# Ledger of designs, part 22: designed miniproteins, single chains, continued (5)

Each design is a single chain, and the fold is of that chain. pLDDT is the mean over its residues in the fold that is shown.

## One batch from the design tools (miniprotein)

Design m16780
Fold by ESMFold2-Fast:
Structure m16780 (fold): chain A 54 residues (1-54)
Amino acid sequence: MTLEELLDRIAAALAELRAAQDSGDPEAIREAQRRLDDAIRELVDRFGEDVFGT
């Protein structure tokens, strides 16, 4: 997965989280937050070293 693909995935997850927050459904919000957190973790795990020049 490229950095650009991961950033797109994070953007999509943020949009889903906003939609879930608008719905007021705690389960939908938790699921959207989990997807966002997973995408951010993958960004750090795959590109954290590269982004920081290691």
Scores: mean pLDDT 76

Design m16781
Fold by ESMFold2-Fast:
Structure m16781 (fold): chain A 100 residues (1-100)
Amino acid sequence: DPAAEEGRRVQEARDIVEKLSFPNDPLQSGIEFLAVAARLSEEEIREILNSEPTPELIRELAERAREAIENDPRLDPETKEAMFKDIDRAVASLLALLNK
């Protein structure tokens, strides 16, 4: 059921967003959030987490996440706005961690 599956994905993204508010590993949590928001498969997320991230990869994941959220007619505007803000926050944090 596409509607039930979509609702579950939205709920999973929300749970990850809340988890990022208290990150134990901000790099891993931020990348995982962006990949889930970009609607990547579990295998793709695993591959990304096992590779060395670059600023370009982080920005690419964020753009894909924003496009996936913006083009989802089933998400209400408040949910989209909250997710966009969390994407921006995750990108800023991840880029700061990578700029060393």
Scores: mean pLDDT 71

Design m16782
Fold by ESMFold2-Fast:
Structure m16782 (fold): chain A 119 residues (1-119)
Amino acid sequence: AVTAEEVRAGLEQAARAAGVSVWEAAAEFLAEIARGAGREDLAEEIRRLLAELEKKGLDFELVAELIAAMLNAIIAAGADPAVVEEELEKTVEGLRALAKGDYEKYEEILEELRRRAAA
């Protein structure tokens, strides 16, 4: 299984190589997945949400946990394109919850993604 620590380490390495913040690296990573799923609307929203969370000084671990849970759910489903789109939509819902300060909703989304990864 992919851990939040592994997600953070990988994104920090990508960020250093590109000369950007870990938030910008995460936004690009998720936006590429969205574009691959034909969801340019989600790619644009992801970039805006991650930029907002960075400006608010949010703990990046909360985003790393969402990305790890999403990746594990996608892996468990054998990277089915329909599942990639669905898990990405749930991840974006979690990012929206963080942007609104709705930590209860964030935890609900995180638990749902983790449950799907375990199935």
Scores: mean pLDDT 88

Design m16783
Fold by ESMFold2-Fast:
Structure m16783 (fold): chain A 68 residues (1-68)
Amino acid sequence: SKEEQYEELRKWAEEEINKRITDPEKKADFLRVVDLVIRYALEKGYSKEEAKALAERVLDQLVAYYNS
């Protein structure tokens, strides 16, 4: 289901952010953005893999821009 796909991607996002970010405020902010991306991608009919790929690209941009 889309709910199960969301839960799996949310878990992945939390783990990925915890690996890349040390600052707790940035962790929370990046997770909010990545969560929104995952939810909207799944709502638009993206596959779990497509939603993950999009979320990864957004997270990479956030890390590059705000964690430099």
Scores: mean pLDDT 86

Design m16784
Fold by ESMFold2-Fast:
Structure m16784 (fold): chain A 58 residues (1-58)
Amino acid sequence: MSDEEIGELAKKIEDLATRLVATEGLSGEEAIARAAEELGLSPEKAKEIMRRARELGF
């Protein structure tokens, strides 16, 4: 996965998670897991993508 693809996926996960926290009252961790599922990713893979995006400065 390219650095650009990681940044795009991380942003998509973050945007969805933020919306889920606001609309459904989920915790940050629950929102990330739900956002991952919506995007067809495992929660573990979503966490890895978010970590990698942080390493890349996104």
Scores: mean pLDDT 78

Design m16785
Fold by ESMFold2-Fast:
Structure m16785 (fold): chain A 67 residues (1-67)
Amino acid sequence: SEEVKKAALHAAAGILAAAAQWGLENPHVVSREEARADLEAAEELAEEGGASEATKKLLEEVRKALE
């Protein structure tokens, strides 16, 4: 269903946003390019499925750190 798709996109956006943040905190494990790719994927999923306020704030923080 459309509702299940949106819920899945929402959850995926949160997971990738957290992955991007973890990557920035652990540059010896995750490259800046990989962290940026996770951020871009999370932003795209959030646009399609929506995002919690916590996820939106995290995306903004990660974007600022990468720009």
Scores: mean pLDDT 84

Design m16786
Fold by ESMFold2-Fast:
Order: C-alpha cells, then structure tokens, then sequence
Structure m16786 (fold): chain A 74 residues (1-74)
C-alpha cells in the first residue's frame, strides 16, 4: 500500500545518503535508484487512494533521490 512504499523509499534514500557519505558511490547509486522506484510506486498508489498529502510526500522523496543520484554523475 502507498504508505509502505513511501516508507521503503525513505529507508532507501537514507541508506543512499549513508553510503555516499562513507564514499561508497556505487552502493549509494543503487540505494538512490531503489528510492526512486519505491517513491514512484507510492505516488501511483496514493493517487489511486485519492490521498493528496501522500502523493506530495512521495513526490518530494522521489525528487530528493533523483537530485542526489544525479549529483553522483555530475
């Protein structure tokens, strides 16, 4: 359900940040990619539920993960 997918997205984003801060760029890239995937699932499910607040939260997490992932390649 959307809440579970959003929580997974947050968990992966946090793991990606920890890996990046530790200098493990390959691991960080993998976690950020997983965060984007789970956030996209949360967005779709939240839209089906009509939960606008959850859509916004999931979009914020997706955008953060995408930005931080792009920074690894910049």
Amino acid sequence: MAEEELEKAREFLEQGRKARDAGNVTEARQYYAEAVIEADRAIKLAKEQGNDELVKSAEEIRDEAMRELAELDA
Scores: mean pLDDT 86

Design m16787
Fold by ESMFold2-Fast:
Structure m16787 (fold): chain A 78 residues (1-78)
Amino acid sequence: SMDERRERNTKLIEDLIEKGEYEKAERIAQAVLDGLPDSELGRRDKADAFRVLAKIYEKKGDTEKAEEYRKQAEELES
C-alpha cells in the first residue's frame, strides 16, 4: 500500500543517515519527491520530502542547500 511504501522509505532513509550513507539517503529521498504528484494532494508529502532532503544536506555540511530545501517545504505548508 501507499502507507507501507511511505513507512519503508522513511525507515530506509533514517537507517542510511544513521550509517552516514548520505548519498544513498539523498537518492531515495529524491526518488520519493520525483514520484509525487504536482498537485494539492501531494503538497504535504512534498513538504516532508523537502524536509528530509534538508536534513541530509545539513548532515553533509551543505548548509546552503539545506536552507533552500527547508524554505521550499515552508512554502508548500503556507
Scores: mean pLDDT 80

Design m16788
Fold by ESMFold2-Fast:
Structure m16788 (fold): chain A 50 residues (1-50)
Amino acid sequence: HHHHMEKEKLIEEAKKNTPKEIQDFMKRFNELAEQGKKLLEEVERKEAAA
């Protein structure tokens, strides 16, 4: 999977301009995004097996 440099730059810029509380929320969101990717792979696996 590819990573996009602009995404990482946006995250760094946002981190610079956001309160700690929002940074914590973004960390949480990132964890959820990782979980979502695993769920997506699981769904694709199930679809391939169905």
Scores: mean pLDDT 72

Design m16789
Fold by ESMFold2-Fast:
Structure m16789 (fold): chain A 57 residues (1-57)
Amino acid sequence: SEAEEVLVRLAQKDAGLTPEEVLALRTASEAEIRALAEKYGVSVSSLRSLQAALRAL
């Protein structure tokens, strides 16, 4: 969907995540979210919010 594409592009631009890593957030565990947060220097809460948005699509 266009909404999914927009969320993926914004997450890449703002956090530096790859499209595959953004899409994987939909099914990611807490441990995977924390690992991505540490890797890219972003907050766990931001990735949880993005996961919730992706799941709502």
Scores: mean pLDDT 75

Design m16790
Fold by ESMFold2-Fast:
Structure m16790 (fold): chain A 65 residues (1-65)
Amino acid sequence: MLTLETAAGLILMAGAVLGARVRVEIRGDTLVVTLDDPDEARRRAFEALARKIGEGMGVKVEFRD
């Protein structure tokens, strides 16, 4: 099942909706999400959404600054 690819797509879409600067990489069974966004509130909102997507789909999500 393409669960990692689906989760990555949803996370990228969440970033686009929030206007956040986001990069997502698939590393084995984990999504590595890189945030280079100066807006602290937008970063927090995006991280919360990405975590919920990962939890709902059983996908590991790691965040990098």
Scores: mean pLDDT 78

Design m16791
Fold by ESMFold2-Fast:
Structure m16791 (fold): chain A 72 residues (1-72)
Amino acid sequence: MKAIVIAKVPTSQSEKLLAAVREEAEKAGGSVRSTTIGDTTYIAAVVPLEEADRVKQTIEEAGGEVLKVIPL
């Protein structure tokens, strides 16, 4: 089973957050996508369901806001 973790972060902080989230997601065999709209960067991480909480924690510790966690 997989989950998608959707988050947002101010664009000024997005590089650090993306690096941390990408590292955690890739260790789990997942993937990360991002889109910047104005001053906000939106992030979608697809990871194994059991890793979703760790990815959520990584986002929050890096200053991001988790919007949704959706089981796939």
Scores: mean pLDDT 82

Design m16792
Fold by ESMFold2-Fast:
Structure m16792 (fold): chain A 118 residues (1-118)
Amino acid sequence: MGDVLSGNYDEAIKKAEEELKKNPNNPDAYVALGMAYYRKGEYDKAIEYFEKAAELGNPEAAVLLGRIYYERGDYEKAAKYFEKAAEMGNSEAFQLLAEVYRKLGDEEKAKEYEEKIK
């Protein structure tokens, strides 16, 4: 069973790498690479690919980066990426920003973002 699942991730990586050969600025291909490496447990590689996708304007990659940094306890980096996702129009990022600013002790910013989701 493990061999079949591993083969699926390697195929996804190869396909995304082929897409990047055609368009090196394709953010969806970088999200696909990040997800594949995240599922393989290669979190540092996943972060690098999600950072590239977020830099290219993908709001999903910015949310995923914020969640990874939040899970690692890096609330300042989590806030940075959730703010980037919110700037790109991702309304789910407002709840995540309220939670991360509470962790940082910034009650005024936490309340501001809580009011945006009510």
Scores: mean pLDDT 81

Design m16793
Fold by ESMFold2-Fast:
Structure m16793 (fold): chain A 85 residues (1-85)
Amino acid sequence: MPSAFELMEKGKEAYNKGDYESAIKYYEEALKINPNDAIAWINLGRAYEKLGDYESAIEAYEKALKINPNNKLAQANLKEAKEKL
């Protein structure tokens, strides 16, 4: 069974290749193993934004902020995603 770290790396690789649907699947699998990874939630939200799924992106960023309320990247990404709805 792949580790959360390996799944995150595969997700980042898929994202960098423009395969946002595969990136989402890898990030979701990583979050099933480690649901308290704020960076994984941010990466999931960013992949949803690339697909134009702003509602799912907002939910992912809100989960990241629940884990780390002072994460400026998640705060900025959440604001931007809400403005696109």
Scores: mean pLDDT 89

Design m16794
Fold by ESMFold2-Fast:
Structure m16794 (fold): chain A 95 residues (1-95)
Amino acid sequence: DENELLAIRFEDAAKLILEALEKAGVSQEEIDELRELAKKLVEAIRKGDYETAIKLLEEFKKKAVDAALKVGNKDLAEAIKSAADSALEELKKKL
């Protein structure tokens, strides 16, 4: 299933981003919020609901970038933005 492979790739990428944010000192509350967004995003991809997946990824990107900036890690914020922008373009091609 192409959607399942895409979902696995996005789930793995989200886990790496969450681990990097935790290491950077982002609060557990913000990490938990981002983890819930990632779960909803992965579920939307599995269902082929790309419009919902794009909206959830845009929200995840905004919150994750803001969280990295709040802890003073500009390099992590830029890396997350770049990865999320690439992922958004991949999802938009499915529309």
Scores: mean pLDDT 89

Design m16797
Fold by ESMFold2-Fast:
Structure m16797 (fold): chain A 68 residues (1-68)
Amino acid sequence: MVPEEELEREIDVAMVRMVGSVEVLATEDPEARERIRRATDEAVAALEAGELSLEEAVARVREAARAA
């Protein structure tokens, strides 16, 4: 069994990926879709590396969806 701490990180990664997918589906701008996908991949990688919290990872994805 994975340690509980590691399992929580896997759940966090899944949540970030879900937020990214929802934002991609919600946008009609191809450039925004590309930004969101890139930000989601970067946020997931940083979260897996322990560099970001769940809140920080989600914030990066949302920033990509709303900012230039």
Scores: mean pLDDT 78

Design m16798
Fold by ESMFold2-Fast:
Structure m16798 (fold): chain A 99 residues (1-99)
Amino acid sequence: SAEQAALEREAEDLLGEVLDLLLQAHAAQQAGDEAALAEYLARLKEQGKRLVEVARTLPEEVRERFVGVLEGALEWARAQGLPQELIDLLAELVEELRA
């Protein structure tokens, strides 16, 4: 439906925002910018919460696609040595969307 398509687009936009914030967090960590890293972590928590709120209303098939992307992001974050708080947050988002 048009409503479902709109919610899917909103969830895709939120996922894109989460992925962009991860790249920004990585850049901040590489630069040693602790203040920027803390800001990106706070924004990741807020955007991740919104993503879960929207995505949990979507069909399981759509949620599974989002889980796949987030699992890839989680693996990447671990490989890059991103902060444990960020890794834990990504793992929590995966768990919430699988439920």
Scores: mean pLDDT 88

Design m16799
Fold by ESMFold2-Fast:
Structure m16799 (fold): chain A 70 residues (1-70)
Amino acid sequence: MSREELIRQLRALYEAAKALENGMSLDEAIKLAVERGADERTARLVLNQVKAGELTPEDIERALAELEAG
């Protein structure tokens, strides 16, 4: 996966993870992530971890910031 593709995917996952924490259903959050450029399988894995409290949107934001900074 290219760096640009990974950045786009992480941005999509971050937006969906925030929506999920704000009460969006898991299925709706997965659809949102896919619409924004995330792979469906990756979105399911990541957003399930967010729902379980094992990963936060802030964790995704940190990863995105580190990747964008180089």
Scores: mean pLDDT 83

Design m16800
Fold by ESMFold2-Fast:
Structure m16800 (fold): chain A 80 residues (1-80)
Amino acid sequence: SRAEELLAEGERALAAGDLERARALYEEALALYREAGDRVGEARALEALGRVYRAEGDLETALRYGVEAGMLLMEVGLGM
């Protein structure tokens, strides 16, 4: 799917150190997962955004994304 393609492109951008591009790609993937009602995909995109903010040194924002992703997975019965 397009959202999966965007996550893959974002992972490549993150690996290359292009944090701005990675963030933009993950935000687009997040929007597509939300439009589709794909809660698991939404959580994956939120965790990916958390990784970008962690790489930037913004640990507060990274933690916030991680918590939101965890709450979504708990709600669908997949998380702890």
Scores: mean pLDDT 87

Design m16801
Fold by ESMFold2-Fast:
Structure m16801 (fold): chain A 63 residues (1-63)
Amino acid sequence: MLSEEELENARRRLEELEREFAEGRATSVADAFEALAVSVDLDLAGDEEGAERARELALRIAR
């Protein structure tokens, strides 16, 4: 089980990636893999909505 600090850090990573994608900066395969890693972290922490958002972001970056 992830701690509250780890959950907060995962959510911060997601928000930063969403911002970078909106600004056209998150366009690489590495950014897509980071979004998938954030999705796994959020899912393990019980944040299913955040995990889904991160997974959707990864697919959008990979297009």
Scores: mean pLDDT 80

Design m16802
Fold by ESMFold2-Fast:
Structure m16802 (fold): chain A 84 residues (1-84)
Amino acid sequence: SVADVVAALDSLIAYMESTDLSRSDLQAVVALLREMARVAPAEVRPVLEATVGRLEDLVAQGGSQAELLAVLREARARLREIAA
């Protein structure tokens, strides 16, 4: 459900806020979001796919964990609007 996707994203964001991640860990986060997008409900899939693209670009450009978190928080806000 959309609520399950929001809950999964909440857990991921909370983990990233409490833990400093390596570059390989950030790549794993992108892979996790890609898998979430693949199995997500149709109404939220485009938001997750767009988020994956933005995260891939940030990681490729040497972006910080803080920049990835900002993108994930924006995605979470959009998903919460769809769930409401």
Scores: mean pLDDT 86

Design m16803
Fold by ESMFold2-Fast:
Structure m16803 (fold): chain A 110 residues (1-110)
Amino acid sequence: SEAISQILEGLKLLKEGNYELAIKYFEEAIKLDPEAPGVALAYVKIGEAYLKLGNYEKAIEYYQKALDRGPKGPVAPRAYQLLAEAYEKLGKFDKAQYYRRLSQQLLQQQ
């Protein structure tokens, strides 16, 4: 699958610290199959890349896109944890605490 190939290369680039290029590969994967089960994960990984680049507002946008696909789904605990990190970087500590609690609550539900 072309979309899967793009996701795998994006994950490799993200691990290597090539954040801007990783984003391009994840965006291409989403374009190739916007309805794919892996799209929520691709949104989380785009958000992680923006967080590493210091673009906290873009990171929040992409974590919200991931949560819109499944607010209690398998990527949701990680998305809430990363939302908390982004809000903490913006000095919004009450929002950060709120989302950390949501992440922890979902993890306790397995």
Scores: mean pLDDT 88

Design m16804
Fold by ESMFold2-Fast:
Structure m16804 (fold): chain A 81 residues (1-81)
Amino acid sequence: DEKDAKAYLEKGKELFKQKKYDEAIEEYMKAIELDPKYAEAYHNLGELAKSLGLEESAKVLYEKAIELDPNYEKAKKNLAE
């Protein structure tokens, strides 16, 4: 399951790079379903939300990543002041 969660995260990242946002969301959600504590998946979903102009949704997702891993520097750096 851990390997599967990572595979879905990586697929979501590739889809996000291709601007296939709906497909990227589906893959990130699969990663979270397999590993609900996957801070990196929440962070990447936050980056996607931010790219869509959904700043409040992005903030909530970054805060969730920090909650799951308080040392997650990427999420802290993207949390808008």
Scores: mean pLDDT 79

Design m16805
Fold by ESMFold2-Fast:
Structure m16805 (fold): chain A 72 residues (1-72)
Amino acid sequence: SEELRDEIIAEVRRILEKYGVTESDLLSDSPAAKEAKEALREWVEKHGLDPEEVARILQDAGLGAAAYALLH
């Protein structure tokens, strides 16, 4: 769904802004990056979404670091 894709992308942007990290920073071990990764995982779980499907959507949207962080 185009609506679901846009919602997922908007949520990733919101999380990045909230924790003051860039998308590529999600691959780091900084405290802020760890909190941002956990927030993304919790959002996916709370909404009953499949993490692999969300990661595919993120990868296709050019958010490959966020996709990797969600699954690892």
Scores: mean pLDDT 87

Design m16806
Fold by ESMFold2-Fast:
Structure m16806 (fold): chain A 91 residues (1-91)
Amino acid sequence: MDEIRKKLLESMSPEERELYEHRVRLLKAFGERVTKLLNQAKEKGDEELIKEIRELYREFLGRVYQARSKEELDAIGAEFEKKLDELEKKL
C-alpha cells in the first residue's frame, strides 16, 4: 500500500495532491468517530442506530469522493460532524 500510495501521489499535480491529502485526513478523522459510535451502538444492540450511522457514513463517503476543492471538503466535514453529533445524542 505505501509504495502504491507514493506512486499515486508522485503522478498528481500539486493541487491534486493537496486535495487527495485533505480527503485522506478528513476520511480518517470521521472514520474514527464513526467506528467508536458504531461500537457503542453494537454494545447496546441498537440496530436502528447502527443502520443510521452506516447510512450517514455511506453518504459522507460519496460526498467526499465527489468533492473537487478543499473548501468543499471542509464544508462536508462540518456538515457531517454535526449530523454525527445528533446521532451520538441517541446513545
Scores: mean pLDDT 82

Design m16807
Fold by ESMFold2-Fast:
Structure m16807 (fold): chain A 90 residues (1-90)
Amino acid sequence: AKEYFEKGLELEKKGKYEEAAKEFAKAAAFSEDPELRAEALFNAGKALEKLGKYKEAAASYQLALSLLPEDHPRRKEIEENLEKVKKKLE
């Protein structure tokens, strides 16, 4: 799980957003830790935004929010990114 997340971060630094999104998706799929899953989905969503895949980015952000408690400090950033991509789908 964490190996996929770290590989995703390396690919993102190289501008390989499609490959980064796939590795972050694997990190989310193979982790049982809700916080790591949410972080992986949030990073996948950001990579998908870089690719102009706003519908897929929105889905990743919504799934990340579903895994975090209502008082989690990361929720605001994910909600702001979700609102931004929703405007791109209009």
Scores: mean pLDDT 85

Design m16808
Fold by ESMFold2-Fast:
Structure m16808 (fold): chain A 112 residues (1-112)
Amino acid sequence: MESIEKVLEWLGTELGVDPETLERIRELLLKLKELGVDDVSVVYSESGNPLLIIHYDVSDPEKAKEITKLMIELQELLAPHGVQVAPTGKGPAETTAELGAANNAAAQARAA
């Protein structure tokens, strides 16, 4: 995916993410690609916070759970830089709910 390299360039140049952290993020994004993630993009929320959008269309609950776990790990790496991870796609509703709960838990952990 050309989008992975563009996201990594943006994280390094605009947010100053360390090369070691960028390599870890690359590994996670490549694993997501192997699980059926079609694309990744960066958008800004209405509040001006950057969102890393993970684009996938997977109905397999096992793959959806693995994608959710990798997205949680990405959220942990990106939260210190003010980036939120969000799904977009036709995955199971359960995956969207689990990711929402995980993002809330990560935000609470960072606030503590």
Scores: mean pLDDT 71

Design m16809
Fold by ESMFold2-Fast:
Structure m16809 (fold): chain A 78 residues (1-78)
Amino acid sequence: TEKMKLVADLAEQAAKLAEQNDIERAIELLRQAARLAKEMGTPKGKEVAKLAEKAIEAAKKNDIEEAIKLAKEAAELA
């Protein structure tokens, strides 16, 4: 769906921003991706939201490598 493509794009952009050390913007895009994925109410949407939320948590703990990995996994699954 177009909504799932947007979720994938947001998560992929978040991973790129995190690689550039723009963590604040990465977290904001991951929050948007998680929200949109949850709104879909599908099992796939729930898993994508979970990965995005884990990426946010990793970023907040300054585990940037894990945050990038999880954001890429969210984008790939979406």
Scores: mean pLDDT 85

Design m16810
Fold by ESMFold2-Fast:
Structure m16810 (fold): chain A 93 residues (1-93)
Amino acid sequence: SMSLEEMRKLAEEVIEMGKKMGVDEKEMEAAAAQAEAEAARHPSLDPERMRLQGEASAALLHILKKLNREHLAYNLTKEELEEVLEKAKKELE
């Protein structure tokens, strides 16, 4: 149901929200570099896509920590992620 384009947009929204909530850009870059390096060991993985997923994961963990929702980090549905982003927006207002 979710296209690659929709996943990219969602990752970008998570990264932007993470930045607004004070995520360390060096921590996001470290996560991106790690994901890209892991992609190099798996021929089915796209390095550019894995970099974006790494950045989004670091940003998401920071958002979840700020909202006291760290327990959701491993099993977020699209609906739960949208709720987390909505709560983050309210926190910044």
Scores: mean pLDDT 76

Design m16811
Fold by ESMFold2-Fast:
Structure m16811 (fold): chain A 57 residues (1-57)
Amino acid sequence: TRDRILEAAAREIRRRGYRGTSLRDIAEAAGVSVGTVRRHFPSKEALLAAVYAAAVA
């Protein structure tokens, strides 16, 4: 689930840009609820940091 959220986040940020992407957009793309996204990432900033960490790992 966490990896699916990270994949969806990277894809949506690429499509819409960081400022054009909401946690709701990411949740919909990942096929989960916004609550599920927030359980793994408490903020959009935390999610972005995790996306960058995954990209360089």
Scores: mean pLDDT 77

Design m16812
Fold by ESMFold2-Fast:
Formats: C-alpha cells, structure tokens, sequence
Structure m16812 (fold): chain A 67 residues (1-67)
C-alpha cells in the first residue's frame, strides 16, 4: 500500500467531499471516488483496473509532491 503525505490526503478528502456534496452519494475511499467518477462518465472498468489506476495515480502524486 502506498503511504501518502498528509497534504495529498487532505487534497483527496476535499475532492471526495466536493463530489459527495455534488452527487449526494457518500464517498468513503479514493477507490469509491474513482469508481463513481468513472460511472458518471459512462466508462466500463473492472474493480482490478480501478485498483491499478488508484495505485498508479497515488504513486504519481507522491512523486509529484517530492521537492
């Protein structure tokens, strides 16, 4: 599991809260957020593909945060 910085976690929580408020659906995890946004876009992805996208995205966010 990828360890996230506190700043990345706060950013993700803000984005997930904004989506939850806009859609009226409770978003409890980053995976739920990704799944919901893909569903709204009409994209068909498997749970395994979503897990890989989340993991790769988190790795890229961690690398981008390095100063």
Amino acid sequence: MIELSEEIKERLEKVMKAWSDATGKEIKSLKDYVKLSLEIMGRNYTDEEIDKLVEEGLKRLEEAEKK
Scores: mean pLDDT 64

Design m16813
Fold by ESMFold2-Fast:
Structure m16813 (fold): chain A 68 residues (1-68)
Amino acid sequence: SSTLKNGLEQALKSLEEGDVTSALSALHDALKLEMPEEVRRLLEEALESLRAGDVEKAIELVKKALEL
């Protein structure tokens, strides 16, 4: 959906700008939406990566979700 895509694009922008707080908020909001299981799994892994401080991995996972 356009709402999901826009949410993920905002999350990616926040991650690339180093705004982890805004990225976490955007990812949590995105996870409230209906999506394929594969996309949901990537976003959950991105949240886990951010909690571990791995911003680079979170960026990679969100980019993969945007390709699906």
Scores: mean pLDDT 85

Design m16814
Fold by ESMFold2-Fast:
Structure m16814 (fold): chain A 88 residues (1-88)
Amino acid sequence: SEAAERARRVIEILDKLIEKFKGKHPELVERLEQMRLLVETALASGDPEAVDAAIRAVIDGLRQMAEEYPEFKEELEKAIEEVEKIAS
């Protein structure tokens, strides 16, 4: 489904961020892994509304992280832009 494709694309973005921050800041990686699990759970449900809610939660969580970790703001803002394009 289109919702499943959007979920998979968001998971790929989160995976790239996890690889970028791996070994640098464990708290940031942990939060990204929690977002990944949220999207995977929504994808497994088969509910497109659950997928849309999970993607929105990822955008909100990435924005929160960009405020808390200004040293990673540029990388996080690029990821937010990519996720927002998928959500559109």
Scores: mean pLDDT 88

Design m16815
Fold by ESMFold2-Fast:
Structure m16815 (fold): chain A 69 residues (1-69)
Amino acid sequence: SLEDRRKAREANTAAQGEILRRLVQEALDNPDRALTRVEFPADASQVTEDSVRVEWGPAEHRERVRAAL
């Protein structure tokens, strides 16, 4: 139903925000690596941590991550 689709979209948006916030915080707290890419699945009915693609790069990229916040 339309209501089910709206609820799923809201849940996915909240889940994406929570995962991204945690990853950004982890990147800021870790001097050894930089969070260079986070990709959320397209057309996912529900986003989970298992469905998110995360790439970590060398520490010298930390300033780029910080600037992107």
Scores: mean pLDDT 69

